# Ledger of designs, part 54: designed miniproteins, single chains

Each design is a single chain, and the fold is of that chain. pLDDT is the mean over its residues in the fold that is shown.

## One batch from the design tools (miniprotein)

Design m1865
Fold by ESMFold2-Fast:
Order: C-alpha cells, then structure tokens, then sequence
Structure m1865 (fold): chain A 68 residues (1-68)
C-alpha cells in the first residue's frame, strides 16, 4: 500500500536520521503501519530495524528500495 509506506516515511522524517529506532518508536511504527494496511515487506523492514538496531536513515533507505 503506497499510502501506508508514505505515512511510515513521514513519521520517520520526524526522528533523528543518525540514531537507531528505540523500542517504543519501532512498536509505534509497526502499529501505524498495520493501521494503514502496510504490506508484509514494510512490516518486516520495521521489525528488522528493531532486531538489528538500524538507524532511521537505513530504515528509510530500505523502504525507498521497496518502491523500486
């Protein structure tokens, strides 16, 4: 869902791009993505960010690659 990905990207733009996602930010993004009907691929990227302590910038890059 293009709209769900856009909403997640907009939320990520409010975070510091050089910092890893906190547990609360990861959980909040997952709930936001689910609420807007995000694809499994989007959900998997957010979950992986929490597991691997990916920076906000890396998460945004991975989401952008999904749109290609």
Amino acid sequence: NEEAARIVMDELSRYNPERPLSKGQTEGLLELAKKHGASQEVLDIIREAGRKSLTVSEVRSRLLRLSL
Scores: mean pLDDT 81

Design m1866
Fold by ESMFold2-Fast:
Structure m1866 (fold): chain A 85 residues (1-85)
Amino acid sequence: SSVQSSYWQRMNQILDDFRQQLQSSDVTNQDTVDQLMDQTIGQMDQVIDDLGRQYNLSPQQVQSYRDQGHYWLTVTMQQEIQRQQ
């Protein structure tokens, strides 16, 4: 499969797990939200680094995938918190 297909398959899994964790957590507690964000960023970065090695991606391509993942993580967090208000 292409790196793009592998990336989105893995990112969608991480984002779905993140949504479920937010739904089962106290999102009014900012420390809880921050810890879940930090944990999820770590998981995303590890997957992107693994894909970078597997597909021999440039540092610029790796950074682009990280920026995309972090963007969608922030969007997902904002949407889920807004839904629960």
Scores: mean pLDDT 88

Design m1867
Fold by ESMFold2-Fast:
Structure m1867 (fold): chain A 68 residues (1-68)
Amino acid sequence: MLSPEEVEREAERAYELAKQSIRDYKQAEKNGDKSRAAVYYSAANIAIAALDLLGHKELAEEVRKEIE
């Protein structure tokens, strides 16, 4: 099992990845790059799922709303 310190570090990484992927997704959408948008959309959802699994459900919900 991950230690509380490891959970916090992985949650920080997942949060940063989710935020970056959402930015990249929105930029790709704006540019009409559907293929790139699909990749970043998937990456964002994976990072959000990781954040939820690590016990940060409220934060996962927050970043999920940024996609929608």
Scores: mean pLDDT 82

Design m1868
Fold by ESMFold2-Fast:
Structure m1868 (fold): chain A 80 residues (1-80)
Amino acid sequence: SRLDELLELRDKAMELLEELRDELSKILSDEEVEKIMEKLNEELAKIVEEGIENNLSPEETLEKLREVVERTLAEARKEA
């Protein structure tokens, strides 16, 4: 069902976000981390919506989420 797919994506996305938060917390202040995470949450929501609309698999949607997470970490490391 659509609900089962959404829950699986959410669980995997939460794991990626937890790993990102841990890495960001090593190089940035709590305030900077929260600001980045707020912007990222908006972008991730759009990717999930687009994935569902375009009938992408959970795996394909997760790969797009992973790319955004990796880009966010790389950008933060350049600013630090």
Scores: mean pLDDT 78

Design m1869
Fold by ESMFold2-Fast:
Structure m1869 (fold): chain A 74 residues (1-74)
Amino acid sequence: MSREEIEAEHRAAGALLPVLQAAITGGQSLDTALANLDAQKDALLAQATSPVERAAIDRVYAQAVAALRQYYAE
């Protein structure tokens, strides 16, 4: 994996993972958590300038959605 790919994934994680943590620790509903995560993803995509950045955002977003769905399925 290239340095650009690693740096893009790190930036996406830094923006999206705090939203996931706030949802879980704050006792938000799944629907509210997903809506907040979608809003943050859309904001990141609006500022993305390369396909590598967009792919990293989509990948981290997919991981965050899976983690939320797994947590709330318990």
Scores: mean pLDDT 81

Design m1870
Fold by ESMFold2-Fast:
Structure m1870 (fold): chain A 68 residues (1-68)
Amino acid sequence: GPMEKLRETAAEQAALQAKGLALDAGSESAEGEGEYDEKRAVGVGVGPKARGEVVYDFETGETTYTVS
């Protein structure tokens, strides 16, 4: 479904940001305190219609997806 395209786009955007090739998505700190404050995370907003947040931890190399 369309949600699958959204998450795939978010994942690619996060990967491109890590490589320093993407400039369209924009990056910002992740919200949702309570886990770690020392980790470097980048939040990626995906599209104006469906709001999806992708958090990529540069220390652990894990990716988390959140859809609002």
Scores: mean pLDDT 49

Design m1871
Fold by ESMFold2-Fast:
Structure m1871 (fold): chain A 70 residues (1-70)
Amino acid sequence: LSSQFDEKQKKEALETFEYARKNQSLEEIVKNQQKAVEEKRLHKALGYSLAIAHKVNGLKEEDARKLILS
């Protein structure tokens, strides 16, 4: 999934995921995910999408980090 992203983009995706899951409501994350897609920042959109999956579908933090860093 993250194989299209370089190391800097992977770091930004991880930072986006960590920030969103700790500091943002689900509504804020959804809005920010849409904005990231509109801005063509697909690595940030991935971070937000995984934060949504963490909050809604019970995706574990470690599993989300593995998906970004793989």
Scores: mean pLDDT 84

Design m1872
Fold by ESMFold2-Fast:
Structure m1872 (fold): chain A 97 residues (1-97)
Amino acid sequence: MEELKKKAIEEFEKKALEVARTIASQLPDPKEREEALKTAREVAKIMKEGILKDDFEGALKKVQEIARKTSPAGARAAMAVAEEGLKIYEKLKKELE
């Protein structure tokens, strides 16, 4: 269980970083890039905690609150990182069946 969760988190961190960089590269405004990267980092931490605690639903709820309160650039980054976390979580659940 813990070994599979560690592997899932490692894969998620790699995917979250790739997605955050891709979104930042598409933003022409340096301030929007900074906000997108900051929000992506915050969301990645929340998603990792959700995977570790088996509280993925609670993690998604927190991400939705962040997306609602941040800028459009930040919301875009938050949702993209959350989507990668969901893919990793679904894969982890399938491997445990």
Scores: mean pLDDT 81

Design m1873
Fold by ESMFold2-Fast:
Structure m1873 (fold): chain A 71 residues (1-71)
Amino acid sequence: SVEEAAEKGREDARKAGYNEDQATVMAGSYAGKAAYDQGLTPVEAARVGAEALEKMGGKVDRSTPAAAPPL
């Protein structure tokens, strides 16, 4: 499920040594991908990812590493 994917992403990030902000971002990415895999459009998948971020305590406006080094 999307919620399980989000938790998996957070757990995976923590195991890799990332901080809580990074874990939240990874959780959102996993949730969005899970939604996309279920046949949702990219826009719907992004919305699902945002919902997962909020549920996981996302703090995008403060200490977000979303602008981390260019991928």
Scores: mean pLDDT 67

Design m1874
Fold by ESMFold2-Fast:
Structure m1874 (fold): chain A 65 residues (1-65)
Amino acid sequence: AAPPVREGMSLEEIKEFIEASSLEELEKLLKDLEAARKLQDGSEVEKEIYEVIKEQLEKKKEEEE
């Protein structure tokens, strides 16, 4: 199983995982990143991943409507 955005994944692999993820999985990933950022302010990479997740969530929500 691929861990969501926490370890052992390149930015490209993370983007592919996000694109393949369901709406529910994307919501969990966003929540996990928000929790991590509250603990340590996050990194630049985490900020980029956060934006990619938000974009994909927005796209998925539009498709659900």
Scores: mean pLDDT 67

Design m1875
Fold by ESMFold2-Fast:
Structure m1875 (fold): chain A 79 residues (1-79)
Amino acid sequence: MKEKIREIFEELAAGLTPEQQAALRELYDRILKLFDEGKSIEEIAREGMELAASLPDPALQDAATALINRIVQAIREEK
């Protein structure tokens, strides 16, 4: 699971500036922490989406939203 989440992050970060990559990495690290703490998929999605919506750059918001959606899907596929 963590490897797949990392691949999703790397793919989405590839088109971003270094500053946007750093912001996306902070979101990624927070999502991994919630997952490790045993938070529900619903809690992870909610907190992640709230953080994404707070980002000032529309391109970064789009990348963050895609990251959260793809991570949530990956976790659901593992059941």
Scores: mean pLDDT 79

Design m1876
Fold by ESMFold2-Fast:
Structure m1876 (fold): chain A 72 residues (1-72)
Amino acid sequence: RRARAEVPEGATPEEAAEKAYQAMLDGGGSRETAEDVARALRDAEHIDPEGAAQVMKSAATGAGGEGEGRAV
């Protein structure tokens, strides 16, 4: 197991997908939704690493209790 640091702003799509998946499950999201999000991030060939980092930030900010936001 190799841990460099938590998901930073420049995280790879794969790292972002794994963190998003875990955060979704931890937040009480359904496994189906969590897997769909992770798959979109991982399988999306049109997503930039920059965009992935932004999605992660939005997810973290959503912890403030924002269900329907204007993020992503």
Scores: mean pLDDT 55

Design m1877
Fold by ESMFold2-Fast:
Structure m1877 (fold): chain A 71 residues (1-71)
Amino acid sequence: AREEAVEAVDELTEALLAWARKQGAAEADLAALREQAEAAKAYIRTLSPEEAAELAELLREEAARIRAAVA
């Protein structure tokens, strides 16, 4: 459950990094996205397995939307 949510953060982060690179984002902005991902993973580890499972679904839906927006 928590492990799945951590994996979902990685999926979302990869989608966001791909989008940001296409927008010409600076390296500092890409680094900030990676730092936000690490903070999110730390937060997920404080959640119950049930809460983490629900969050994983939401994160995967968001990653899919961002991937669709990256043309």
Scores: mean pLDDT 81

Design m1878
Fold by ESMFold2-Fast:
Structure m1878 (fold): chain A 93 residues (1-93)
Amino acid sequence: FEELVEKARKLLEEYIKEEGLSESTKKRAYEVIKEMEEKKKEALLKVLIAELENKEVSEELLKKAEEEEKELLEEKLKEIEKNDPEKYKLIKE
């Protein structure tokens, strides 16, 4: 288990540092998790899966939230510009 934990930890560090959310890096991490499953340590496997899921989901959610926020801001600015150009200048500052 110690060797598999160290491998998983290194893959997670590489996942963050080197490629971000690359599918290739994700596949490597999951392969290590499968090796751990062969060793029957359910708790350890569960923790690693949760860690991988949280990191991938978190970055995708952040990216999506940023895009949605930009679109909403652009729509609001266009509406203000059309209805009250003087107010638009004040808000833009």
Scores: mean pLDDT 53

Design m1879
Fold by ESMFold2-Fast:
Structure m1879 (fold): chain A 71 residues (1-71)
Amino acid sequence: SLREKAIELAREMAELAAMLMGAELEAETGKTPKVTVEEIGEEAFRATATAGDEVRETTVLVSDVLAELEK
């Protein structure tokens, strides 16, 4: 279904965001980043990157991805 595609794409977007934030933190701090992606029910994916005392976070909403796919 279109919703299942939106969920898969949202997960992939969150994973990419986590890697990008991790790379940015590594460049800024010189420390190895830790990256995670958390599924918040069937609604969102939260990407988190941590390096030393620095934390970056972003959330990808399945509803936002679904809206783009319905265009």
Scores: mean pLDDT 84

Design m1880
Fold by ESMFold2-Fast:
Structure m1880 (fold): chain A 79 residues (1-79)
Amino acid sequence: EEEFLEGVAAVAGAVAAVTIRKNPTPDDAEWIKRLIERLKELGVPDEVLRELARHFAEVARQAGNTDAAETAEKIAEEL
C-alpha cells in the first residue's frame, strides 16, 4: 500500500508540475498547499510529500512563480 501511495504521489506530482510550468498563476501557491494536504490525508508518507514539495518549489521557481515556490519550500520544511 505504501508503494501504491508513493506511486500516486509521483503521478500527481508530475501532473501538477506540468500544469504549473504551462500556466503559472497566483493561485498556484494555494493549489500546491491543498494538493499536499490532500495527499497527506490519503496517507502518503511525510518523506514522499517533502520530496514532492521540493519538486514543486523548483518547478514554480523555473516558471517564475516566486509565491508558489516559497509556499512549497515552507511545506517541505514543515514535513
Scores: mean pLDDT 71

Design m1881
Fold by ESMFold2-Fast:
Structure m1881 (fold): chain A 90 residues (1-90)
Amino acid sequence: AAALAEMIERLRELAEKIKTASQEQVQKMLRELIEWVEEVRRQNADDAAVQGAATAVISALESMLSQSPEQAIKNLEAVIAGLETVRAQV
């Protein structure tokens, strides 16, 4: 699904950006991405795979708001791997 591919691309972009970003910039980027994923979830209300993936991503990103950039990168890599697995099955 296009929505899963777009989420994966956005998460990969975030993982690269946080390598050089301040803690404040990381928190801002995480909040902006949460809002974007919430919108993707609303636009794909009848797609169970997108609903599940978006819910998991939002929960992970919310957890990352209180984490160090290093922990956030590690968690983003895990989320990306999970989404790639879901995308391969649809």
Scores: mean pLDDT 80

Design m1882
Fold by ESMFold2-Fast:
Structure m1882 (fold): chain A 67 residues (1-67)
Amino acid sequence: SALEEAKRLGDILSSNRDLSAEERLELALQYTEALKRSGSERYKINKEIGEKLREIGDEFERELKEA
């Protein structure tokens, strides 16, 4: 189910320390989509997280230009 997919993706995001920032963003987007498809209350929270992830992506671009 979509909720089970979300759980697996969430577990990977929380436990895998070797993920790059790009890989984490990709998995977080998939996690949010799975929560959306499941219709869970967590989807509401993840809308806000999704917006913050976009902002983090923008910050990475800015940091890469400055660093």
Scores: mean pLDDT 67

Design m1883
Fold by ESMFold2-Fast:
Parts: structure tokens; C-alpha cells; sequence
Structure m1883 (fold): chain A 85 residues (1-85)
């Protein structure tokens, strides 16, 4: 699974760059990996490209922000689907 390996590599790098945010990063990684079979794969690829670019630009805090925003949107979609069905 290309997306799984890509996510695992990105989170490993972010944990190295932001050691004080390790706990939040571990929770985000677990959540996103748990949803991997149900997500829009193209949307996830776009998010991962943006995160990778921010890390390369030396902006790991902005990369974390993008991952938080994406995870929040996934959580909201799951809640809406559960409530409406």
C-alpha cells in the first residue's frame, strides 16, 4: 500500500522535526491510517503532496496544521454519515 507507506514515512519525519508534538502526531497517524480504506485516495494524495512540500520548505508546523485540518474534515464527514443514516 503506497499511501500507507507514504503516511508512515511522513509521520516519522514530523515526529523527528516536532518532538514536542509527538503525542498529537501519534494520534493523527493512528486516526488517518485507521480510515485509509474509506478515504478518497486522490484527496489524500493531494494532502500528502502539500504536507511533503511544506516539510521540504522547512515548515513542519504548517504541515502538522494541514494534517489536523484534513483529520477534522474526515471526523466531521464520519459524524454526518452516522447521524444521517
Amino acid sequence: DELRRRLERLFERLKELLPEKRKILEELERFILGELDTVDQEELREVLRRVERLIEEGKPEEALKVLIEYSTELGVRKLKEAVLK
Scores: mean pLDDT 82

Design m1884
Fold by ESMFold2-Fast:
Structure m1884 (fold): chain A 91 residues (1-91)
Amino acid sequence: SEKEKLLKELRELGYTDEQLELLSKLTVRQLKAILYAEKKDAPKAMSELFGLTIEQIDEILKVAEEIGASPEVINFIRAVKGFMEAIEELN
């Protein structure tokens, strides 16, 4: 499945089987957002994040913090969330 392929790529980036079990609870789009952020592909990561709700981004952040993802990845996802919240306030 697409989800299994994404989890394999995350394993290749150094995530453990225990960390991947937590990541497996996320949707394909949520996993793509993390994977592209890890690969430092900001445009692709942003594209996936903009297709998610704020609640779905909070689920990503909770899992990322639990597995000990890099501060750079966590801070990037938080920055995109903050931008999305700011745009909603303008409407």
Scores: mean pLDDT 89

Design m1885
Fold by ESMFold2-Fast:
Structure m1885 (fold): chain A 99 residues (1-99)
Amino acid sequence: SKAEEFKKKADEKMKELSKELVEILRELEKYAEENLDPEEIRKLALRATGLALRAIGALLEGYLKGLKYVEQGKLEKAEAAFKKGEEEAKKYLEELREL
């Protein structure tokens, strides 16, 4: 039950951050289409890809570490691990938004 509660809460937050990532990428697409030439688009795409992958990676690391802590009966450590991943992901999403 505690494992299911952790997974449900983490899934909801991961869905929220995934939606935010998609919205940021959509705004970057509009900006690029209206303002950038092909070489500038290439540079933007490389920077955006790096930041997006770092955000996803941080969130997945927090989630997977959280699952291992839940398996060990360490719910507080599971929540802390996921929260750390969420906070790191948000930092990269903020950098992505500023591109």
Scores: mean pLDDT 86

Design m1886
Fold by ESMFold2-Fast:
Structure m1886 (fold): chain A 86 residues (1-86)
Amino acid sequence: MLEEVRALIDEILEAAKKGDYKKVNELLMKLRRTVDEVLEQSPEAAREVAGLLREAAKKFKEMGYDSVAKSLETLAEEVERRVEEL
């Protein structure tokens, strides 16, 4: 569900703010799995998921979390490639 994707993005932000990069990496892996599950169940949600990931990446970059932002941008690009195949 899109709500679960949003919740994971919020958890990643809180972990990054605390400097807990082990938790950030664990949550990024969980986010990738959750995104894959959402798209398998609802391929039509791909555009909305990509949008959420791009907005999150922009926000993280503006806050100075460049590595996290790049991971989110990469995931958004992977989701957008799936939209182009539809």
Scores: mean pLDDT 82

Design m1887
Fold by ESMFold2-Fast:
Structure m1887 (fold): chain A 70 residues (1-70)
Amino acid sequence: SMAEERRVMARLLQSTVDLQKAVMEKAPETELQELIKRVEEEIERAKRFDSPLAKRLVEAAEQTIKIAKS
């Protein structure tokens, strides 16, 4: 349903923002690893939706993980 897609997209966006904040604040490696894991879990949930919005949010989240791991 569109309501379920919106909830999944909201969770993915929130977890991505949380990871971006942690990177900017120079959070400890252990905290970054937990946030990366959370974003990866939300990416897998979002990949079940075949929409342009889902594809854009997944791409942005994957780029954020790449930055966090560098």
Scores: mean pLDDT 88

Design m1888
Fold by ESMFold2-Fast:
Structure m1888 (fold): chain A 59 residues (1-59)
Amino acid sequence: SKRAQQLLEQARYYYRSSDAGEEVAKQSTNPQASTLLLQAAEQSRRTGERLLEEARRLL
């Protein structure tokens, strides 16, 4: 369905955002900044997982 495709695209976006955030965190020399970036990356991954699960329910 079109809705499932949209949710899959959004999930892909959030997974990419999470991966990018983790890479930036690895390059950070500031432990506090690294921790915040990893927390943001984890939140993006969880959002992606939720969207993927919603898409699966529509298939």
Scores: mean pLDDT 86

Design m1889
Fold by ESMFold2-Fast:
Structure m1889 (fold): chain A 65 residues (1-65)
Amino acid sequence: SMGEELARRGVEAGLAGDAEAAARAAKEFSQNGDSSGASAVAMAGHEGGDREGALAGTRYANQAL
């Protein structure tokens, strides 16, 4: 599913410290109304030390609510 692919891409990007890719995935989750998906990107960013990706995931999760 699109959600599974976005989750994989976003989590991988966050864990790898790729803030741009993480932010892109979080935005796609938000556009689909998926706050949980964007939150997963935020958590992955925290775990991977990607502060910008974590912040983007949090912002987009809030926008999806």
Scores: mean pLDDT 75

Design m1890
Fold by ESMFold2-Fast:
Structure m1890 (fold): chain A 95 residues (1-95)
Amino acid sequence: SSQDVLISSVDALVDMVRRYVTDESMVARIESLAEQLKEAIRAGDYERAMEIVDELIELVDEAASKLEDRRAAVEIEARVTMIRMHLYVQLKVQS
């Protein structure tokens, strides 16, 4: 299902953040928003999911901007952007 794909994509993003981001406080904040995002997805609340993913993008962009590994930074940013695009499709199909 689209929910299963979205949840798996969020988990993959969190795994990559844990792997490359050394700021434990930043990782904890990203993990907290990712859990809230997965809860909104499971509830089918795509309007709430869009609000949370926009906040998650801001934190992910901040974390990625501090990475010296530019490939990891770009991949993390690309992954959260793809999640946002998939959520937007679900929101439009729901409406």
Scores: mean pLDDT 89

Design m1891
Fold by ESMFold2-Fast:
Structure m1891 (fold): chain A 72 residues (1-72)
Amino acid sequence: SAELLAQLERAFKAMDTDGDGVITYEEYRAAVLEHLPNATDEQIERHFRRLDKDGDGVITLEELKAALERIW
């Protein structure tokens, strides 16, 4: 939904402290643990790997939006 996309965009902006339009695994992990404190590192890593389409160890806002659009 548009509300979930807006929340994700705000979270992404908060994680992207250098403003380069990407987030690292560590920034993503920290954000996930705020909402899902019992998530394991293995679960978070597996999910991040699915979002990281080019395998460079970072994800873009566009990749996150594309993943959400497939679910909704």
Scores: mean pLDDT 68

Design m1892
Fold by ESMFold2-Fast:
Structure m1892 (fold): chain A 118 residues (1-118)
Amino acid sequence: DKELARKTAEGMLNFVKLMVATALREAGMEEDLEKFEKIWEEMKPEIEKRIEELAEYVEKNRLSPEEVVRLAFKLAEEILDKLLERLKKVLPPESYELIRQAVEDALELIKEHIEENS
């Protein structure tokens, strides 16, 4: 259903955001955390639009919970790829690599959780 699609996609993206913000805070990279949060907020309208498009697609096609989770994960990967491309242009290489690693680690944890619960 639409609500499952929204909650799943939002949950995945918020988990990645939390993991990235935590990694930057623990590294003392407060200025780069501010830049990360600014780019995330700039992308928020596009993120919300894409989540709603997924929710409508899920409802119209009566997709299973498993298909919803798979599509939400794919959407999260695509959004995060775009985020990383934007961050690479504005961040020092060290901060960018820390964020890239945190994104990869978060996505791996999400994927493992999906596979364990499928």
Scores: mean pLDDT 88

Design m1893
Fold by ESMFold2-Fast:
Structure m1893 (fold): chain A 95 residues (1-95)
Amino acid sequence: SITEGIEKFRNTADLSVLNDQQKLYKAVALAKEGNLSEAIDIVLSLDEVATDVDGITDEMTLNEKKALNFEKVAKEAGVPASIINPLVEAIKNHK
């Protein structure tokens, strides 16, 4: 389950051993704990992005696609919009 994935990867310090889905789980866990800056950094570190996420278009930047991948997992995990929306905006607007 998503909840089990989030808990399993919450304590993984070395991100290089995680795939992109596992990195997203860790980022969602950090967001739930209020570690928003660390959650943003992990999402920005994604090597690959899923393109089959609702709202992704070819006109989007890589960071916008990463933000939508994070939003999908966070919504499925029950993270409130008050936490998701500022994180998504921060990731999309990262230079």
Scores: mean pLDDT 78

Design m1894
Fold by ESMFold2-Fast:
Structure m1894 (fold): chain A 77 residues (1-77)
Amino acid sequence: MERARKIAALENLMEHGSEEQRAALVAALVEVGVSEEEARAIVDKLAAGEDLSPEETELLRRALERIVASGRADALL
């Protein structure tokens, strides 16, 4: 799958995934340099259907790109 498709799939897991899948995503975000507090806040907002700020959206996009580049996305999907 192309990078963009993997990123979209990871975003879908944050909004509609199980508690275990969201916990795994928080752990993956922390591993690529997002603070645990920021990772939890972003995942919790998406799970609640809340809009992210432009800054949070950019942070999340860059972090997901790093997760895909590290090969970890396939383990989360």
Scores: mean pLDDT 77

Design m1895
Fold by ESMFold2-Fast:
Structure m1895 (fold): chain A 72 residues (1-72)
Amino acid sequence: DLERIREELERLARRLAESVEGAKKLYDAIKLAREELEKEEDPEEKEKLKIGLEVLEEAYAALSAEDQAAAE
């Protein structure tokens, strides 16, 4: 269930966004997810990776510019 996966990822991403260390983990996770998405050829797995990446990017985009700079 893609909706359930999205909800679980959103919950985890929100927790990560609460700290500088967590923001760095979000940045690293986004980078890894992008690399995996480029290599994936299975449409079902590709869709799961896209959902995960979207959730992580949304959480990261919600951070202040200062917190984003600290994470990078």
Scores: mean pLDDT 75

Design m1896
Fold by ESMFold2-Fast:
Structure m1896 (fold): chain A 89 residues (1-89)
Amino acid sequence: MKEKEEEIEKFRKLVEGQLRILKELGYVTEEEVEEIKELLENIEDEENRQRLADILARAAARANQYVTPEQLKKAEELAREIEEELAKE
């Protein structure tokens, strides 16, 4: 039971970090951002975690097609920040 709670919390932090990167780069819509926020409120539901993964995967696929050097640098900076936040768990 404790392991499942730790996995869910880690997944939440990863989703929040990925959303932050994609939103800053403009690869998610406001509707997708709102849906992700609602799903995060009930992240303990397996169905909500699957839906979060699906939304982020689609957004990441869009990002991979049109990344500029400026967007890449910003993504690298945000990725470092996320890694530091995860290390503080």
Scores: mean pLDDT 72

Design m1897
Fold by ESMFold2-Fast:
Structure m1897 (fold): chain A 69 residues (1-69)
Amino acid sequence: SEEVDRLVERVKRIAEKSGIASAVMFVKLLLDLGDITEEQAREVAERLLKDPKYAELGKTLLDYLEQRR
């Protein structure tokens, strides 16, 4: 979806500027506020994993989401 595409680009930008932990905390904030669903957050992580440049970010986000269960 276009919303998930925009979220992926935003998360990539935050990671590049402020680091992986900041990008994960941004996703956590959106989840805690109810601005996105856990399904949308997982789709973001899966899209990041498909790009070798962002695979570590995607894995870190997935690991975080698994710990929320």
Scores: mean pLDDT 87

Design m1898
Fold by ESMFold2-Fast:
Structure m1898 (fold): chain A 97 residues (1-97)
Amino acid sequence: MEEVLKSFEEFLKIVKEDVEKALKFVEEGDIETAKKILERLASELDFMARWLEEQGLKEEAEFLRKLKEKVEEALKYLEEGDIEKAKEKLKELLEEL
């Protein structure tokens, strides 16, 4: 159980770093690189949430699912060309991490 919680905490650090990188690429106008980072992050969040649920960490899994929904909202704004809303969503994610 302690090792699983440590894995969750280390994963949140990775999530934060990826969100920070995605935001930087959006600010630099490299939307395609930002989208690739966020698409990979959404996949990793789904995988980790499922694994945490299998370990009995339902609350931690639910937290990662909520982060995934916000990552997917940021991706949607980038796909629609709403760069300012995408940046706002990424900043909101960083405040929760």
Scores: mean pLDDT 86

Design m1899
Fold by ESMFold2-Fast:
Structure m1899 (fold): chain A 85 residues (1-85)
Amino acid sequence: MEELAKKQVDNMLASLKAAVRRYRRDKAPQEHIALFEAMVEAVEEAIKKGLDPKEVLERAQEIMQAYGKSFADGEKKVAAWKAEI
Protein backbone atom coordinates (compact mmCIF):
# COMPACT_ATOMS: atom_id res chain seq x y z
CA MET A 1 0.00 0.00 0.00
CA GLU A 2 2.68 2.53 1.01
CA GLU A 3 4.88 1.48 -1.96
CA LEU A 4 1.95 2.03 -4.37
CA ALA A 5 1.32 5.57 -3.06
CA LYS A 6 5.05 6.41 -3.36
CA LYS A 7 5.10 5.12 -6.96
CA GLN A 8 2.01 7.23 -7.74
CA VAL A 9 3.81 10.33 -6.38
CA ASP A 10 6.91 9.50 -8.48
CA ASN A 11 4.74 9.02 -11.59
CA MET A 12 2.92 12.31 -10.92
CA LEU A 13 6.24 14.17 -10.50
CA ALA A 14 7.53 12.68 -13.77
CA SER A 15 4.29 13.74 -15.54
CA LEU A 16 4.55 17.30 -14.18
CA LYS A 17 8.19 17.57 -15.33
CA ALA A 18 7.17 16.22 -18.76
CA ALA A 19 4.38 18.83 -18.93
CA VAL A 20 6.90 21.63 -18.19
CA ARG A 21 9.16 20.39 -21.04
CA ARG A 22 6.19 20.13 -23.44
CA TYR A 23 4.88 23.62 -22.58
CA ARG A 24 8.36 25.11 -23.11
CA ARG A 25 8.64 23.34 -26.49
CA ASP A 26 5.16 24.54 -27.54
CA LYS A 27 5.90 28.14 -26.42
CA ALA A 28 3.02 28.15 -23.91
CA PRO A 29 2.50 31.35 -21.84
CA GLN A 30 5.23 31.72 -19.19
CA GLU A 31 2.59 31.90 -16.43
CA HIS A 32 1.38 28.36 -17.22
CA ILE A 33 4.96 27.06 -17.30
CA ALA A 34 5.65 28.77 -13.94
CA LEU A 35 2.57 27.14 -12.36
CA PHE A 36 3.72 23.62 -13.33
CA GLU A 37 7.30 24.42 -12.19
CA ALA A 38 5.86 25.56 -8.83
CA MET A 39 3.93 22.27 -8.55
CA VAL A 40 7.15 20.31 -9.26
CA GLU A 41 8.95 22.28 -6.51
CA ALA A 42 6.10 21.73 -4.02
CA VAL A 43 5.97 17.96 -4.67
CA GLU A 44 9.79 17.65 -4.43
CA GLU A 45 9.87 19.64 -1.15
CA ALA A 46 7.01 17.53 0.30
CA ILE A 47 8.90 14.31 -0.58
CA LYS A 48 12.14 15.75 0.92
CA LYS A 49 10.33 16.55 4.19
CA GLY A 50 8.89 13.02 4.36
CA LEU A 51 5.23 13.99 4.05
CA ASP A 52 2.66 11.18 3.66
CA PRO A 53 2.50 10.19 -0.05
CA LYS A 54 -1.33 10.03 0.18
CA GLU A 55 -1.49 13.63 1.45
CA VAL A 56 0.88 14.72 -1.36
CA LEU A 57 -1.40 13.06 -3.94
CA GLU A 58 -4.53 14.65 -2.41
CA ARG A 59 -2.94 18.13 -2.40
CA ALA A 60 -1.77 17.77 -6.02
CA GLN A 61 -5.27 16.59 -7.03
CA GLU A 62 -6.85 19.64 -5.29
CA ILE A 63 -4.48 21.95 -7.20
CA MET A 64 -5.26 20.25 -10.54
CA GLN A 65 -9.02 20.51 -9.87
CA ALA A 66 -8.63 24.22 -9.04
CA TYR A 67 -6.52 24.74 -12.19
CA GLY A 68 -9.25 23.03 -14.22
CA LYS A 69 -11.69 25.73 -13.00
CA SER A 70 -9.29 28.66 -13.54
CA PHE A 71 -5.58 29.38 -13.81
CA ALA A 72 -5.77 31.85 -10.90
CA ASP A 73 -7.37 29.28 -8.56
CA GLY A 74 -4.64 26.76 -9.41
CA GLU A 75 -1.90 29.34 -8.78
CA LYS A 76 -3.39 30.29 -5.39
CA LYS A 77 -3.62 26.63 -4.31
CA VAL A 78 0.03 25.95 -5.28
CA ALA A 79 1.24 29.04 -3.38
CA ALA A 80 -0.80 28.10 -0.28
CA TRP A 81 0.57 24.52 -0.22
CA LYS A 82 4.19 25.71 -0.70
CA ALA A 83 3.69 27.99 2.34
CA GLU A 84 2.44 24.99 4.40
CA ILE A 85 5.40 22.77 3.45
Scores: mean pLDDT 80

